Designed miniproteins, single chains, continued (4). Designs and how they scored, part 47

Each design is a single chain, and the fold is of that chain. pLDDT is the mean over its residues in the fold that is shown.

## One batch from the design tools (miniprotein)

Design m13617
Fold by ESMFold2-Fast:
Structure m13617 (fold): chain A 87 residues (1-87)
Amino acid sequence: SEVQKKIEEVLQKLSEELKKKGVSQEAIDAVVNTVRNSAYLDVETAKRSVRLTARRLEEKGLLDEEQKKLAEELGTKASVEVVEAVK
């Protein structure tokens, strides 16, 4: 569907931006999947889901402090775009 194409474009851009900043594929996949799964949530819940995922990844040692901040910034931006795409 057109909506799914839009979502995948947002997620691909998010993935590429995190990869450029040295984020591991495991951490990228977790953030991207959180954003994808938040598409039909409200914006504030979607943002909270991304922040929770970033925190858990940092606790697991998969993100350092700067990478966690970037995942939160880029991931919350992507989650807003994805939620808006499904409206």
Scores: mean pLDDT 88

Design m13618
Fold by ESMFold2-Fast:
Structure m13618 (fold): chain A 87 residues (1-87)
Amino acid sequence: MSPAEEARRRAEELARAGASPEEILAAFDQMLQELLARGASLEEVEAAALSFYTTLAELAPERMTPEVVARLSALARAALQQAKARE
């Protein structure tokens, strides 16, 4: 399964479960850290982050508040910087 497909699946499970903002943020951070630990490329990390965002925006738009989006963006930026530093 690709990182983007895994991210979509995780986001779908969170939306279906009615996950809280804190649970969404924790799951996103865990996913990004797992990808980095596996040596995922910059492109794979970007694809996974985008897939997670777009899936939640589609299935649970009420949970994608400006605060949640800003916090997800901060986590994504940190992970992308780590992936880039491994080049």
Scores: mean pLDDT 86

Design m13619
Fold by ESMFold2-Fast:
Structure m13619 (fold): chain A 87 residues (1-87)
Amino acid sequence: DYIEEAEKYAAKALLAAIAGNLEEAERYLKKALEAIEKAAKEEGLSVEEYVGLKLRAIGWYLQGVLLGEGSTLQRDALIAEAEAILK
């Protein structure tokens, strides 16, 4: 399931970015985006699903970087969502 793979990599990118592991976070973001492209080609994503998954992956990476720099915006909620996806 490429959608599930994309969400798990997006969650890993967020958590790695929060931890300050930016190289690892960027690798996970790349894997999430690759999984989204595979889902679009093989599973037939709608435009809304495709855009939503990309915005989630990129947005979570950027939010993770900001949280690692000391931001507290939605920190606990985002960590809880990421951990739930990885279970």
Scores: mean pLDDT 82

Design m13620
Fold by ESMFold2-Fast:
Formats: sequence, C-alpha cells, structure tokens
Structure m13620 (fold): chain A 74 residues (1-74)
Amino acid sequence: MEAEKLLQEILEHGSPEQRQMAQGLVQLADDLSRQYGKTELANKALTEMLKGIIDGKGIGELVKIVSKMLKEIS
C-alpha cells in the first residue's frame, strides 16, 4: 500500500529514468515475493528504494540500500 502510493507519485511526476527504475524494482519485488516467499522483505526493499528515487538518489545509492538489507538476511 505504501509502496503503491510512492510508485504512483513517481509515475505521475518522475523523470523517464525514475519511472523505468521504479518499474524494474516492482518486477524484482514481485519475483522475490512469488518465487522465494520473501513478501515482507520484498515490500520493505521496494518501499525503501522508491523513497530513495523520490529523494533524488542515484542507482549507486539505491544499490547500497538493497545490499545492506540483503546482507542482514544472508
């Protein structure tokens, strides 16, 4: 729900690059949820990444955010 609201904001007001990144993140979150049963983790990661996009963070910063989250579950 929170992620859906953030996604809509990016799709309406974001740059083409931000929209492409957001769509890619949604697909990855769906894959994690459906194939690996990591729904809670996928939703947390998606929400964090979408907030980062809105804050104007680049791909490198978003990768660091996800890497930190993934490291905690390995």
Scores: mean pLDDT 73

Design m13621
Fold by ESMFold2-Fast:
Structure m13621 (fold): chain A 75 residues (1-75)
Amino acid sequence: SKEAKVKKAEEQIEELAEEIIENAPSDRVAATQLRALADLLRREAELSTDPLFKEALLRQAEKLEERARELEARA
């Protein structure tokens, strides 16, 4: 289903974000990598013909930008 595709993508994106945060040498580097991932998600959203999937990718990109800002505040 479209809902299952969205959920799987959200779970994979969150797992990638956690891996970035855990494995980055500093909070500043983690923030930079999360912003890069957010940019990739926005590009994927532009290529998507599924409005539900597009909106999910854009929401995840905003969430990654928010997490990046919090990490930068700790750096």
Scores: mean pLDDT 86

Design m13622
Fold by ESMFold2-Fast:
Structure m13622 (fold): chain A 89 residues (1-89)
Amino acid sequence: AREKAEEAEERIIELGKEAVKAVEEGDAEKTKKLAEEMVRIAEEARPAIAELLLEEHPEWSREEAEAAAEQAVERVRALAEKLVKEAEE
């Protein structure tokens, strides 16, 4: 779980850097593809993130850990949306 969550975080950060560069280059299509990939990786990592959060916060219920993992995925979606809008400007 931890390894999967950490790999996802590293990949999302790397894709985010590539997306920022694509925005600077004015490549809206490339930015959109990178943003979609970031969201896909976050969605796939959601169960691993929930498990990691439950390990780090044993006082949380499974439902709370799952909700927090969903919020983490939503933050990636919000960043992806912002990058796409910036590239379209």
Scores: mean pLDDT 82

Design m13623
Fold by ESMFold2-Fast:
Structure m13623 (fold): chain A 61 residues (1-61)
Amino acid sequence: LQEWKDALYNAPNLEEMARILAEGIVEDPSLAEELREIARQLGMPEELIEKAVEEARRKLE
């Protein structure tokens, strides 16, 4: 969890933040809600958060 939080905090742009969010959820789906909340607190738009979650969902399928 901390590794994914650190990665999100250090993301240089929104595209990278979305990629990290999706990868974190794929690695541990139980962290999805906590990682979404961290991304939201960092100013990631809800539309990008939902796209990252959908990408992770497709990879877990």
Scores: mean pLDDT 78

Design m13624
Fold by ESMFold2-Fast:
Structure m13624 (fold): chain A 100 residues (1-100)
Amino acid sequence: SFLDKLISVEESQIKLLDEALKSTDLQELRLKAGLVAKDNEIVLQEMKKNNAPEELIKLNEEILKLNREAYHSTDLEEAKKLIEEARKKELELLKLLKEI
């Protein structure tokens, strides 16, 4: 149940980041990055409560940092680069979760 919920959340986050990358509006991109970052914070707390492997916790912390940096970005191209890096790490996290 916890693992299935976590997989669902990560798939939803990847979809939001895909939509952000298609945006030509910095404000829209930042809003979507902020929503993903908020979900990353909740996921991180739940991972720690459930004693998830340290590698998954650290990967989620890196994703959170990238999405927060994108949320505070003042340049569309820099924000997109940060989101592309976050998305790559989200896909890595999703792959690891599905192999459990």
Scores: mean pLDDT 87

Design m13625
Fold by ESMFold2-Fast:
Structure m13625 (fold): chain A 74 residues (1-74)
Amino acid sequence: EEELKALEQKAYDLVKKLLEEGMDPEVIREIEEGTYAAFLAIADYLEKKYPGDTSRLRANIEAVRKGIEKALEE
C-alpha cells in the first residue's frame, strides 16, 4: 500500500511541476484520460484471457490517476 501512496504522490508532484511550468491543465487531462482508458482496456483483456489476479495492476493505474486528478482539481 505504501508503494501505491508513493506512486500517487509521484504523479501528483509531476503534474504540479508541469502546471507550475505553464502547461495547460486540459492537455494534461487529455493525456491522462487516453492513457487511463487504454490501461483499463489492457487490464480487462488480461483478466478475461489470462484469469490471474489483475488487482495490483488496477491499483497502480488508479493510484496514478488519483494523483493526477488531485493535482488538477486543487
Scores: mean pLDDT 78

Design m13626
Fold by ESMFold2-Fast:
Structure m13626 (fold): chain A 79 residues (1-79)
Amino acid sequence: SVDEIAEKVLQEAKDLAQKAKEEVEKTDDRREIVIVAASVSTRLMNLLLEMKLNNVPEKKKEEVVDIFNETIKYLEEKI
């Protein structure tokens, strides 16, 4: 169902964001932080596109967009 897809994608987005944050806390290498940011950005974008392909409602997509924006801001502040 659309709701099950939305819940799975939201959980995957949260897990990806958390792992990225944990990874950058373990390094002082600015270049490694850039690589993590690029990787998580690509993966989160793919999740948003999956939601679009499956006609997930805008309100549910907004939750993943918020995770994307918050995660990128957090990582940029570490660079």
Scores: mean pLDDT 86

Design m13627
Fold by ESMFold2-Fast:
Structure m13627 (fold): chain A 75 residues (1-75)
Amino acid sequence: DRAAQLAALEARAAELLARLKAAVEAGDYAEAAALGEELKELALEAADLLGLSEEEKAAVEAHLDGHIEAARAKG
């Protein structure tokens, strides 16, 4: 069931996002970059399950990559 798979990905993303926000607030940009990479993997998996276009997937990836690289540059 795609809906059940999406719900599981959303639950994992919520946990990772909470950790990401805590890492950024603590100034742990290396951890933030690592968590961002994991969130990106989940976002792309969800996009594939939702049948998003190549353009939509590329936009999601570019948006997340920008934030991940910014965090990595700080760490």
Scores: mean pLDDT 81

Design m13628
Fold by ESMFold2-Fast:
Structure m13628 (fold): chain A 111 residues (1-111)
Amino acid sequence: MKVLILYDPEFKKAAEKVKKFLESKGYEILDISTEFDPEVAAKADAIIVITKKEKLNEYRVKLSGLKVPVYFIVEGKEFNPYFLSVEDLDKINEKVLEKFLEYWKRLQELS
């Protein structure tokens, strides 16, 4: 399973933490980038986006044409059941990321 990590420059440390976690679990990192490339994104089995609340809609629009599962990690102190906060990564909420990737890996194996 090939994972693309997209991140805003201020979240470079969070992006590196996610990369190391995924590599420790045997996931292949396709790329880790601050720039959206549609050709690279189309080759991914899953995309993880690390961003702030103000840029969330920009990424949703850019990724809306892709049939690739996207997981958002967003800076903010407000609870959202559909994505991790950047602050949660400092506390190591690795199990949520692992469950997301295991779910989509199983769906890929069944198709």
Scores: mean pLDDT 74

Design m13629
Fold by ESMFold2-Fast:
Structure m13629 (fold): chain A 72 residues (1-72)
Amino acid sequence: GAAVGTVKEISYTPTTTEKLSRVLQLLGEGWQLLQVQDSNGQVVLANPTPEQQNNFILEQGITYKLIFVKTA
């Protein structure tokens, strides 16, 4: 079915290797991460838990696509 709510896609290339959870702190509360895609558009994380977000490392110089939905 169609997603309900505001969806936001961000292309992000880290300047330093860092945890995904650190990047997500910059987006503020009220946004839930739905997907992380690699530079080839392949889904590497789907509906990640906070634990998965803390354990996923974004590598310097690699472009990722982050897809968010606003929490209702």
Scores: mean pLDDT 77

Design m13630
Fold by ESMFold2-Fast:
Structure m13630 (fold): chain A 57 residues (1-57)
Amino acid sequence: SGEEWAEGARLAAAGVATPEQADAAMRALMFARMKGYTDAQVGAPGGSKAAAEAALE
């Protein structure tokens, strides 16, 4: 799920996400904010993966 959240957020940031992927990315962003991560860390290519990995580990 963490990898899926990171992938969804990355795709949304790249502008290629479907509405379903955008919703998943929004949920990942909300969760990351609760963990203290910034929007840039979740939405940036590679940043969302790092945030998801940190949140799960």
Scores: mean pLDDT 55

Design m13631
Fold by ESMFold2-Fast:
Structure m13631 (fold): chain A 63 residues (1-63)
Amino acid sequence: SEEVRKKIIDEAKKLIKDYGPEKALEFTERKVLEAYLRGEITPEQAEEVSREIKKLADEAKKK
């Protein structure tokens, strides 16, 4: 669902701030997988969320 996508992205932003981009990617990739396994997001949505999280992490690394 869109709500689950937004929640994962919001958590990713928080984790990047608190733990840095590398650890945030590890934690949020696990959350995406869990949401997919629960049937809360489609495979396409999981891929989109993962792409968005990686973009946020890359942007944080440059700052």
Scores: mean pLDDT 78

Design m13632
Fold by ESMFold2-Fast:
Formats: C-alpha cells, sequence, structure tokens
Structure m13632 (fold): chain A 96 residues (1-96)
C-alpha cells in the first residue's frame, strides 16, 4: 500500500465504518490493477468503471452516516486525491 493510499484510507476511516473503508480499499486495488493493464483502451475503460464504483460507495456512505458538510468535503477531497493518484499511475504506464 502506497503512502497516498494510507493517508486517504486513514482520512476516510475518521468518518466511515471499517467495513466501508475496506470496500474503498478493495476498489483502490481494482483501479490500480486496471491502470496496469497492457491494453490502453481496455485499461482506460476499466479505470473509469472502478472510479464510478468508488463514487457510488462514497455517496452511499455519506448518506448512510449523515455526514456534516465539513465531513463530506473531507471525504470528497480524499477521493479526489486518490483518483488523481490512480490517473497518474495510468498515465505513467501508458507512457512506457
Amino acid sequence: MTPTERRVLAELGKYLSPEDVERVREEIEAMLKAASLPDPEKGLKEVQREIERLQEIVDEAIKKYNLTEEQRKAVEDAVIRLTTYVLLQLQLNLSK
């Protein structure tokens, strides 16, 4: 697990249940595997699909736990940071 993943999961763990944090971790692993696919077109489609799944999980958690606006912003910022990291990994793999 990278330092970026650890920071994001730690931030989410302040607001989400351990089970929902684990679901996010599993989606992160799926996104990173998709970003490493040798077929760029397939990799891009799979990464997009996993990002959409991650957003659904996060949106459900925000509603389920009735998070405040400040807590929602913290969770959204963490997801943006993570998504940016995955897209950078995809770009690096495509550049090889």
Scores: mean pLDDT 76

Design m13633
Fold by ESMFold2-Fast:
Structure m13633 (fold): chain A 89 residues (1-89)
Amino acid sequence: MERVRELLLEAGAIATAAAVLLVVSRREGSPQAAEVQELARRAIELAQRAAEILQEQILKGEVDEEKLEEAERLVEEARRLLEEARRLW
């Protein structure tokens, strides 16, 4: 369960950081604002989906390896999108 908890914390951190970028990019405006907003929105969506999968594993007390691999892929993609958004902002 350590890996599941670690991924859940990472997903939460990504979602929070992306939400901040989404709010800031809407308020300040820049030539890249629309692209940053889209990347941030997608990062939030993927991170939330990963968190839902991971929370379900915790509640059941059992780890489904296929679902864990899916959650890992979602977290990795969300992280990548957040990094791209940060570079553009």
Scores: mean pLDDT 84

Design m13634
Fold by ESMFold2-Fast:
Structure m13634 (fold): chain A 66 residues (1-66)
Amino acid sequence: MAAQREALRAQLQAAIDYFATGTPEEGYVLFAQVAEEARKAGDESTYRAAQTAKERAERVAAQLAA
């Protein structure tokens, strides 16, 4: 179980890195995937972090589309 939580947190960090490298669309998709996997694994901490990051990404995307 610990190994799966480590993997999910590593994927969340990778999603954050996509935003830092200027590929926010890919980061947004990864945030959604991490949230779903964390939810299935019962990792509420990672799930909440991914949901917060996804919500912020949605707001940024909406501003860029305007």
Scores: mean pLDDT 72

Design m13635
Fold by ESMFold2-Fast:
Structure m13635 (fold): chain A 97 residues (1-97)
Amino acid sequence: KKLYKLGEKLKSFLKTVGLTEDVVTLEEIAEGFGTFLKRLYEEGLIQAAPGAAPEDWRIDLSGTPLSKLFPKDVVTVDELVEWFGSEFENNAVEVES
């Protein structure tokens, strides 16, 4: 079981979805991201035409706590996934056993 210490941007992001621990598993990270996407959908923050595929969704981060973590206000799901993966790969540190 691998544990990771996250960088500040990713930690701040995951704290918004209730993941407040300093050291986390990949499963907890994936669950936190899923919770975030569900919340965006439920709060009507996903801008999409009726019947649009997820690839065509636009997420307006302006007015959310996440706007300061991204260089632009409107992003795609793919851009969120790419940012998340990049922040994890560049800033997360595996906790040695």
Scores: mean pLDDT 73

Design m13636
Fold by ESMFold2-Fast:
Structure m13636 (fold): chain A 71 residues (1-71)
Amino acid sequence: EEEELQAQIDADTKLAFGLIYLAMGKLDEKRGNKEAAIESYKKAAELFRDSGTPEGERLAKEAEEKIKKLQ
């Protein structure tokens, strides 16, 4: 019970922070700050994958594509 609830909170927290970093990356990309954008997208992808959710996997792929575009 406690462990299952904590795991769900951890997954949701990682998704939330991942979305924040994804948004930061998009903002930095729009401003022309490629290095900052890549760093934010990498953090987003890591958080999304660490969430262990199907939605996190899809969002991690999106962040990874953004990184490829900026490299």
Scores: mean pLDDT 82

Design m13637
Fold by ESMFold2-Fast:
Structure m13637 (fold): chain A 71 residues (1-71)
Amino acid sequence: LKEYTLTSASGEKVTIKSKASDKEIAEIQKAIQEGNLEKAQKLVLRLYLEGKISLEDAEKIGKLMKVVAEL
């Protein structure tokens, strides 16, 4: 498993472990930074369904996307 650090648009960070490629993680990071949370959520769900990320680490990314609100 590779360790990756993802950063929100507000500068909050989470560290996750994943079998995903650097390209797949970079695509999620870009979607988060662009505020495209729908795209980011779909990409994380795909990694989870492919067994490349744990539920706990997927939830960490979900929390990062909802840093200031549940909306």
Scores: mean pLDDT 78

Design m13638
Fold by ESMFold2-Fast:
Structure m13638 (fold): chain A 78 residues (1-78)
Amino acid sequence: SDAAEMQALLEALRNNDSARFRELLANASEAVKEKLREAARAHEEDLRRVGASREDYLRALAEALNTSVSDVRELLRF
């Protein structure tokens, strides 16, 4: 369940769908919410931006999820 929730959230990020991401986050498990909130706090102002800020956010998200940037990028299918 947590893995499925994380995948849905990462897909919303890939699509730059901030509304969907927010909605999914609100309904996610507390464990997933905590990890993603920690990552989002580092780049909350850049969440909807592209370019370098997106790459920085992916790095923070990978760290929060205890995985590699390449794993996150593969999930997002950049």
Scores: mean pLDDT 61

Design m13639
Fold by ESMFold2-Fast:
Structure m13639 (fold): chain A 80 residues (1-80)
Amino acid sequence: HIEKGDKHEELGKEYEKKGDYKSAAKHYFESAVEYALAGDEEKAVLSLGNGAKALAKAGASPQEITQKANEVNDKIDKGK
């Protein structure tokens, strides 16, 4: 899970550098799930925050961002 989290975090940063905020958000949210499943709550929270910020930069509404955060939390809960 840590290795997958690190890979998705790096992909998120690369897409953010390219201005592809939607793809960046996707990878940051996947990173958050992997870190949470590994028990690294600090990195999971950071990656979730990075995903939300990237999604906002992509033009997502606050409601869409909240819905996506809920989807990430659901994946974490089901992955226990």
Scores: mean pLDDT 81

Design m13640
Fold by ESMFold2-Fast:
Structure m13640 (fold): chain A 87 residues (1-87)
Amino acid sequence: SAPARTDLSVDQVKEVLEEAYKESKNEKVKEVLKASIERLDALEAGDEEKAKEYQEKGDKLYSELSTEERIELFEKLTKLVEEKMAE
Protein backbone atom coordinates (compact mmCIF):
# COMPACT_ATOMS: atom_id res chain seq x y z
CA SER A 1 0.00 0.00 0.00
CA ALA A 2 1.16 3.54 -0.75
CA PRO A 3 1.94 5.54 2.42
CA ALA A 4 -0.89 7.86 3.52
CA ARG A 5 1.61 10.71 4.16
CA THR A 6 4.55 12.04 2.15
CA ASP A 7 7.47 13.05 4.39
CA LEU A 8 9.70 14.57 1.72
CA SER A 9 11.88 17.66 2.24
CA VAL A 10 11.17 20.79 0.15
CA ASP A 11 14.30 20.02 -1.91
CA GLN A 12 13.06 16.46 -2.56
CA VAL A 13 9.60 17.77 -3.58
CA LYS A 14 11.29 20.20 -5.99
CA GLU A 15 13.41 17.35 -7.46
CA VAL A 16 10.23 15.26 -7.98
CA LEU A 17 8.49 18.17 -9.73
CA GLU A 18 11.55 18.94 -11.93
CA GLU A 19 11.87 15.25 -12.94
CA ALA A 20 8.13 15.06 -13.71
CA TYR A 21 8.48 18.24 -15.83
CA LYS A 22 11.44 16.75 -17.77
CA GLU A 23 9.69 13.38 -18.36
CA SER A 24 6.25 14.76 -19.31
CA LYS A 25 5.45 15.13 -23.02
CA ASN A 26 2.16 16.97 -22.37
CA GLU A 27 2.58 20.76 -22.57
CA LYS A 28 -0.39 21.51 -20.24
CA VAL A 29 0.94 19.11 -17.59
CA LYS A 30 4.40 20.73 -17.94
CA GLU A 31 2.87 24.21 -17.38
CA VAL A 32 1.19 23.01 -14.13
CA LEU A 33 4.50 21.49 -12.95
CA LYS A 34 6.43 24.67 -13.85
CA ALA A 35 4.00 26.80 -11.81
CA SER A 36 4.48 24.42 -8.83
CA ILE A 37 8.29 24.67 -9.12
CA GLU A 38 8.12 28.49 -9.35
CA ARG A 39 5.85 28.55 -6.27
CA LEU A 40 8.38 26.50 -4.25
CA ASP A 41 11.23 28.80 -5.39
CA ALA A 42 9.21 31.84 -4.24
CA LEU A 43 8.46 30.19 -0.85
CA GLU A 44 12.17 29.39 -0.32
CA ALA A 45 12.99 33.05 -1.13
CA GLY A 46 10.39 34.23 1.43
CA ASP A 47 8.32 35.91 -1.29
CA GLU A 48 4.78 35.08 -0.11
CA GLU A 49 3.13 37.35 -2.72
CA LYS A 50 4.90 35.64 -5.67
CA ALA A 51 4.18 32.22 -4.12
CA LYS A 52 0.46 33.13 -4.05
CA GLU A 53 0.58 34.32 -7.69
CA TYR A 54 2.19 31.05 -8.83
CA GLN A 55 -0.28 29.02 -6.74
CA GLU A 56 -3.24 30.82 -8.37
CA LYS A 57 -1.66 30.31 -11.82
CA GLY A 58 -1.08 26.61 -11.07
CA ASP A 59 -4.65 26.14 -9.78
CA LYS A 60 -6.06 27.72 -12.96
CA LEU A 61 -3.82 25.60 -15.22
CA TYR A 62 -4.73 22.43 -13.26
CA SER A 63 -8.47 23.23 -13.61
CA GLU A 64 -7.96 23.29 -17.42
CA LEU A 65 -6.52 19.72 -17.47
CA SER A 66 -8.68 16.82 -18.69
CA THR A 67 -9.37 13.86 -16.39
CA GLU A 68 -6.81 11.82 -18.38
CA GLU A 69 -4.14 14.56 -18.00
CA ARG A 70 -4.84 14.76 -14.23
CA ILE A 71 -4.48 10.97 -13.93
CA GLU A 72 -1.18 11.11 -15.90
CA LEU A 73 0.13 13.85 -13.56
CA PHE A 74 -1.00 11.99 -10.41
CA GLU A 75 0.52 8.65 -11.51
CA LYS A 76 3.84 10.28 -12.53
CA LEU A 77 4.15 12.21 -9.25
CA THR A 78 3.16 9.15 -7.18
CA LYS A 79 5.82 7.00 -8.89
CA LEU A 80 8.55 9.64 -8.47
CA VAL A 81 7.61 10.25 -4.80
CA GLU A 82 7.77 6.49 -4.09
CA GLU A 83 11.19 6.27 -5.82
CA LYS A 84 12.48 9.27 -3.81
CA MET A 85 11.19 7.84 -0.50
CA ALA A 86 13.00 4.54 -1.29
CA GLU A 87 16.37 6.35 -1.46
Scores: mean pLDDT 81

Design m13641
Fold by ESMFold2-Fast:
Structure m13641 (fold): chain A 72 residues (1-72)
Amino acid sequence: MTDEDLIAALQKEKGLSEEKARQLLELQRQMLRAYKEGRLVEAIEYAREIGRLLELLTPESEEELERAKKEA
């Protein structure tokens, strides 16, 4: 499965634009890479940006991510 196939699936399932779907995939890859490299603060920041793109961030989840960054 290519990146283009994943982008098309995200557009169909989540109603995202092609641009947002591409940004989501790139942010997910950067988040996983940062996590694997022990860059936990960066991984949390990428997770927050993913949540913002998906419009899933609540004030409570933003506070939780900021707390996690201080612990990292």
Scores: mean pLDDT 75

Design m13642
Fold by ESMFold2-Fast:
Structure m13642 (fold): chain A 73 residues (1-73)
Amino acid sequence: NLHLILEGIDLSEEAKDFAIKLIEQGISPLTAVAAALYHEGYSLKEISQKIGLSQSTVSRYIKKLKEQGFLPL
């Protein structure tokens, strides 16, 4: 649930906009939020703490998006 995920995370308007654009391109909401935080310069550890996922799961999400060209390598 995107709304429930966003309620638990203090996202900037820029991060929200980035996440929404990824969702519109077919990226799952939680992956999009992880990518938006990474794009803003948060570490994998900080992202895992913010979204309540393991650092390993966050790393996997970011790697997939880098491979798909949505994030820089």
Scores: mean pLDDT 76

Design m13643
Fold by ESMFold2-Fast:
Structure m13643 (fold): chain A 85 residues (1-85)
Amino acid sequence: IDSLFNQMNSLISQVSSSLQPTLQRALDLVKQAVESTDETQALQLFGQSYDLLLDALLNSKTVEDQKLINQLIDLMNQVYDLWQK
């Protein structure tokens, strides 16, 4: 999981600066979800993070940003899958 978070941080640093705060907030919510001892709270935090990633994708203006955000979503899906096990 830590390696996935490092990859997510690297992708966020490559995205347009205007989108970075939203993506960083999404990553912070994923980290909070993984550290949560309450399953219901964790699921809510994952949901909020997905909403932020989708908003960033819809607000992206370049093909490069869209590709990076889609890679970020793929990494988030991997974190979610590992958390479920």
Scores: mean pLDDT 83

Design m13644
Fold by ESMFold2-Fast:
Structure m13644 (fold): chain A 79 residues (1-79)
Amino acid sequence: SLTKAQVRDLLRNTPELGLSAEDIEAVLAHLPAAPRVSVREVADALNRAGHPLGEPRVPDGVAGPETIARLRELIAAHR
């Protein structure tokens, strides 16, 4: 699991995602109000904010396994 600060740092330190500071804050706004979030919740927040990781955006869809796998790799790289 990740804190919101860890999610913010992960997204800021991954320029390949092409996210602005405003985009990162939009993703964080879609996270649950809990002090820690799962990789699944981060992936779903990215999808809801319009920034899926390599998967086609589907309205009302949830993040797929490829997005989750990519996000897990990014977390491991930025531990």
Scores: mean pLDDT 68

Design m13645
Fold by ESMFold2-Fast:
Structure m13645 (fold): chain A 81 residues (1-81)
Amino acid sequence: MEEIKRKIEKAKEELERVEEEAREESARATKKMTEELDKNASDSQKNIAAVGRAMRELAEQQDRVIKAKIEYKKTIAELLK
């Protein structure tokens, strides 16, 4: 019983770690996009490219969080067998 609780707590800590890292990387991607937009001023093609890169990075971090949540649920299901 204690061993199962410990494994659940570790799985939860890992999920929280991934969620925190994803938030930090998303914030960095947004900041980088804003800095590129400031540098590019009226260059619409460069601005579109900068936004596109940021959107891809945000989608990648969202996928990472989704996978971590699935892994957490899988760990709980395996411990309940």
Scores: mean pLDDT 81

Design m13646
Fold by ESMFold2-Fast:
Structure m13646 (fold): chain A 89 residues (1-89)
Amino acid sequence: SAAAEAAARIAAEAAAIRARADEITKQSLGLMKQDPSVEGLVVQALVAAAEARRLADAATDEAQMRTARGNLDLAESLAKQAEAKVKAA
């Protein structure tokens, strides 16, 4: 049914967001171990990644899933900023 297909798509998107948030979390923690000066960016990235996971798991529609993706994008941006600072040091 269309409802079952929509639910399956939401579940697949949630799984993808969780996987990417886990990757960002591992990368960000590694960056903080290399350079403690990026702690502020890493903490913000971890919070955004955790929020993306929570929102994705709670999402029942496309609008809620869009909010989860927004938090994932924020986490990725913060992690890239931290990586750039580590490389510049």
Scores: mean pLDDT 89

Design m13647
Fold by ESMFold2-Fast:
Structure m13647 (fold): chain A 87 residues (1-87)
Amino acid sequence: MPSLAEQLIESFEKTLKEAVEKKYSKEDILTLVKTFIHEIVLAVKEGLLSKEEAEEILKRIVELVKEMRPDLTEEVEKLVKEALEKI
């Protein structure tokens, strides 16, 4: 079975790809990213993810956004930096 970290990355990738294909607005995609990052932070606080696993997931989120919506990379990098300061 895939790890929780692998499952979360796969879930984010599928959701982001669908949002891009459906032509979601910048605001809608940023809301999606913020929601997912918040879930990762909560998973660390609940002991479901280590800090190291969360850092790897957050890094992969930036890479996926850079690939699918490069125009949002700077905003997402800022959100990830803020999340890393909370864990």
Scores: mean pLDDT 86

Design m13648
Fold by ESMFold2-Fast:
Structure m13648 (fold): chain A 71 residues (1-71)
Amino acid sequence: SKINVSDEEVRSDIAAVRAALAEVEALLKESAAKAAGVRLIAVAGLVTAEGIEGPLAEELRAAAEALLEAL
């Protein structure tokens, strides 16, 4: 495995990413869309640094890349 962190830390990180994605979808409907975008980019960076892989991580990176081009 390429992930050299504890299973507990990985599960916590994945849960945080899932929560952040749900929050960003809600916030994108408000005037806080820019702040939500900055948070999404930061979380995507953490997911990449931790070496987390999967469909949710790929979706998060794609969304972050689109938002980076919009900023």
Scores: mean pLDDT 68

Design m13649
Fold by ESMFold2-Fast:
Structure m13649 (fold): chain A 61 residues (1-61)
Amino acid sequence: PEVTIENLSSVEPSEEVKEAAAKEALALARLFDRDRLTLHMRTTVMIDGKPVEIELRVTVR
């Protein structure tokens, strides 16, 4: 399935954060046996030693 990540935060998420979000969305789509799933994710990550709030919408199709 195709995975689309939409950044809803004011900061650009790292490649690592995007990969983790895509992996979680794909795992949940598989668990629920769905070809389409949308996740709204909010988390705090450390960027250059500073806590930054990241908000993403991940869509599996």
Scores: mean pLDDT 76

Design m13650
Fold by ESMFold2-Fast:
Structure m13650 (fold): chain A 71 residues (1-71)
Amino acid sequence: SAADLRREALLAMLEEYARDPNTSEARLRQIARDHGLDDKLADEVVAEALARRAVLRSVADDILRIGDSLD
């Protein structure tokens, strides 16, 4: 199903973040294409992966700031 393809592509993008936290949007779009997503679904999944990365970076920054405040 489209939902299964989307999930597999998103998981592959998250695994790519573990390998390269600064991976490009072009690389994420290529991962979506490799999983057989059309352009519309690829754009949606890439946008979700980018949003998730932004949240993770924000949380990491908050953790570092809290750590600094405990020194």
Scores: mean pLDDT 81

Design m13651
Fold by ESMFold2-Fast:
Structure m13651 (fold): chain A 93 residues (1-93)
Amino acid sequence: SVGEEILRRLRDNGALASIRAMIENNFELKREIEKASLEALERWKKGEDPIEVAASFNDTLMKLAEKKEDRELFKMIRAQQARNEAFAAELKA
């Protein structure tokens, strides 16, 4: 399935490891990130476009990073966004 392919590529490209490192390095945001992650998972389970769900999740993380003025979190989210955009382009090809 497309969902399995997405999860495999996120794992292989280190995206899941990057998200884990982000959470581990910023325990203050853990609760907010968990809430956003559960919301994204529920939307994905309901059959929403996984690319749009990922974009919405990244927007939420960007707002949290901005509120905390966390430059490293901002960099990590931007790197993840670039990876998601590259994957979206590959899916359209």
Scores: mean pLDDT 67

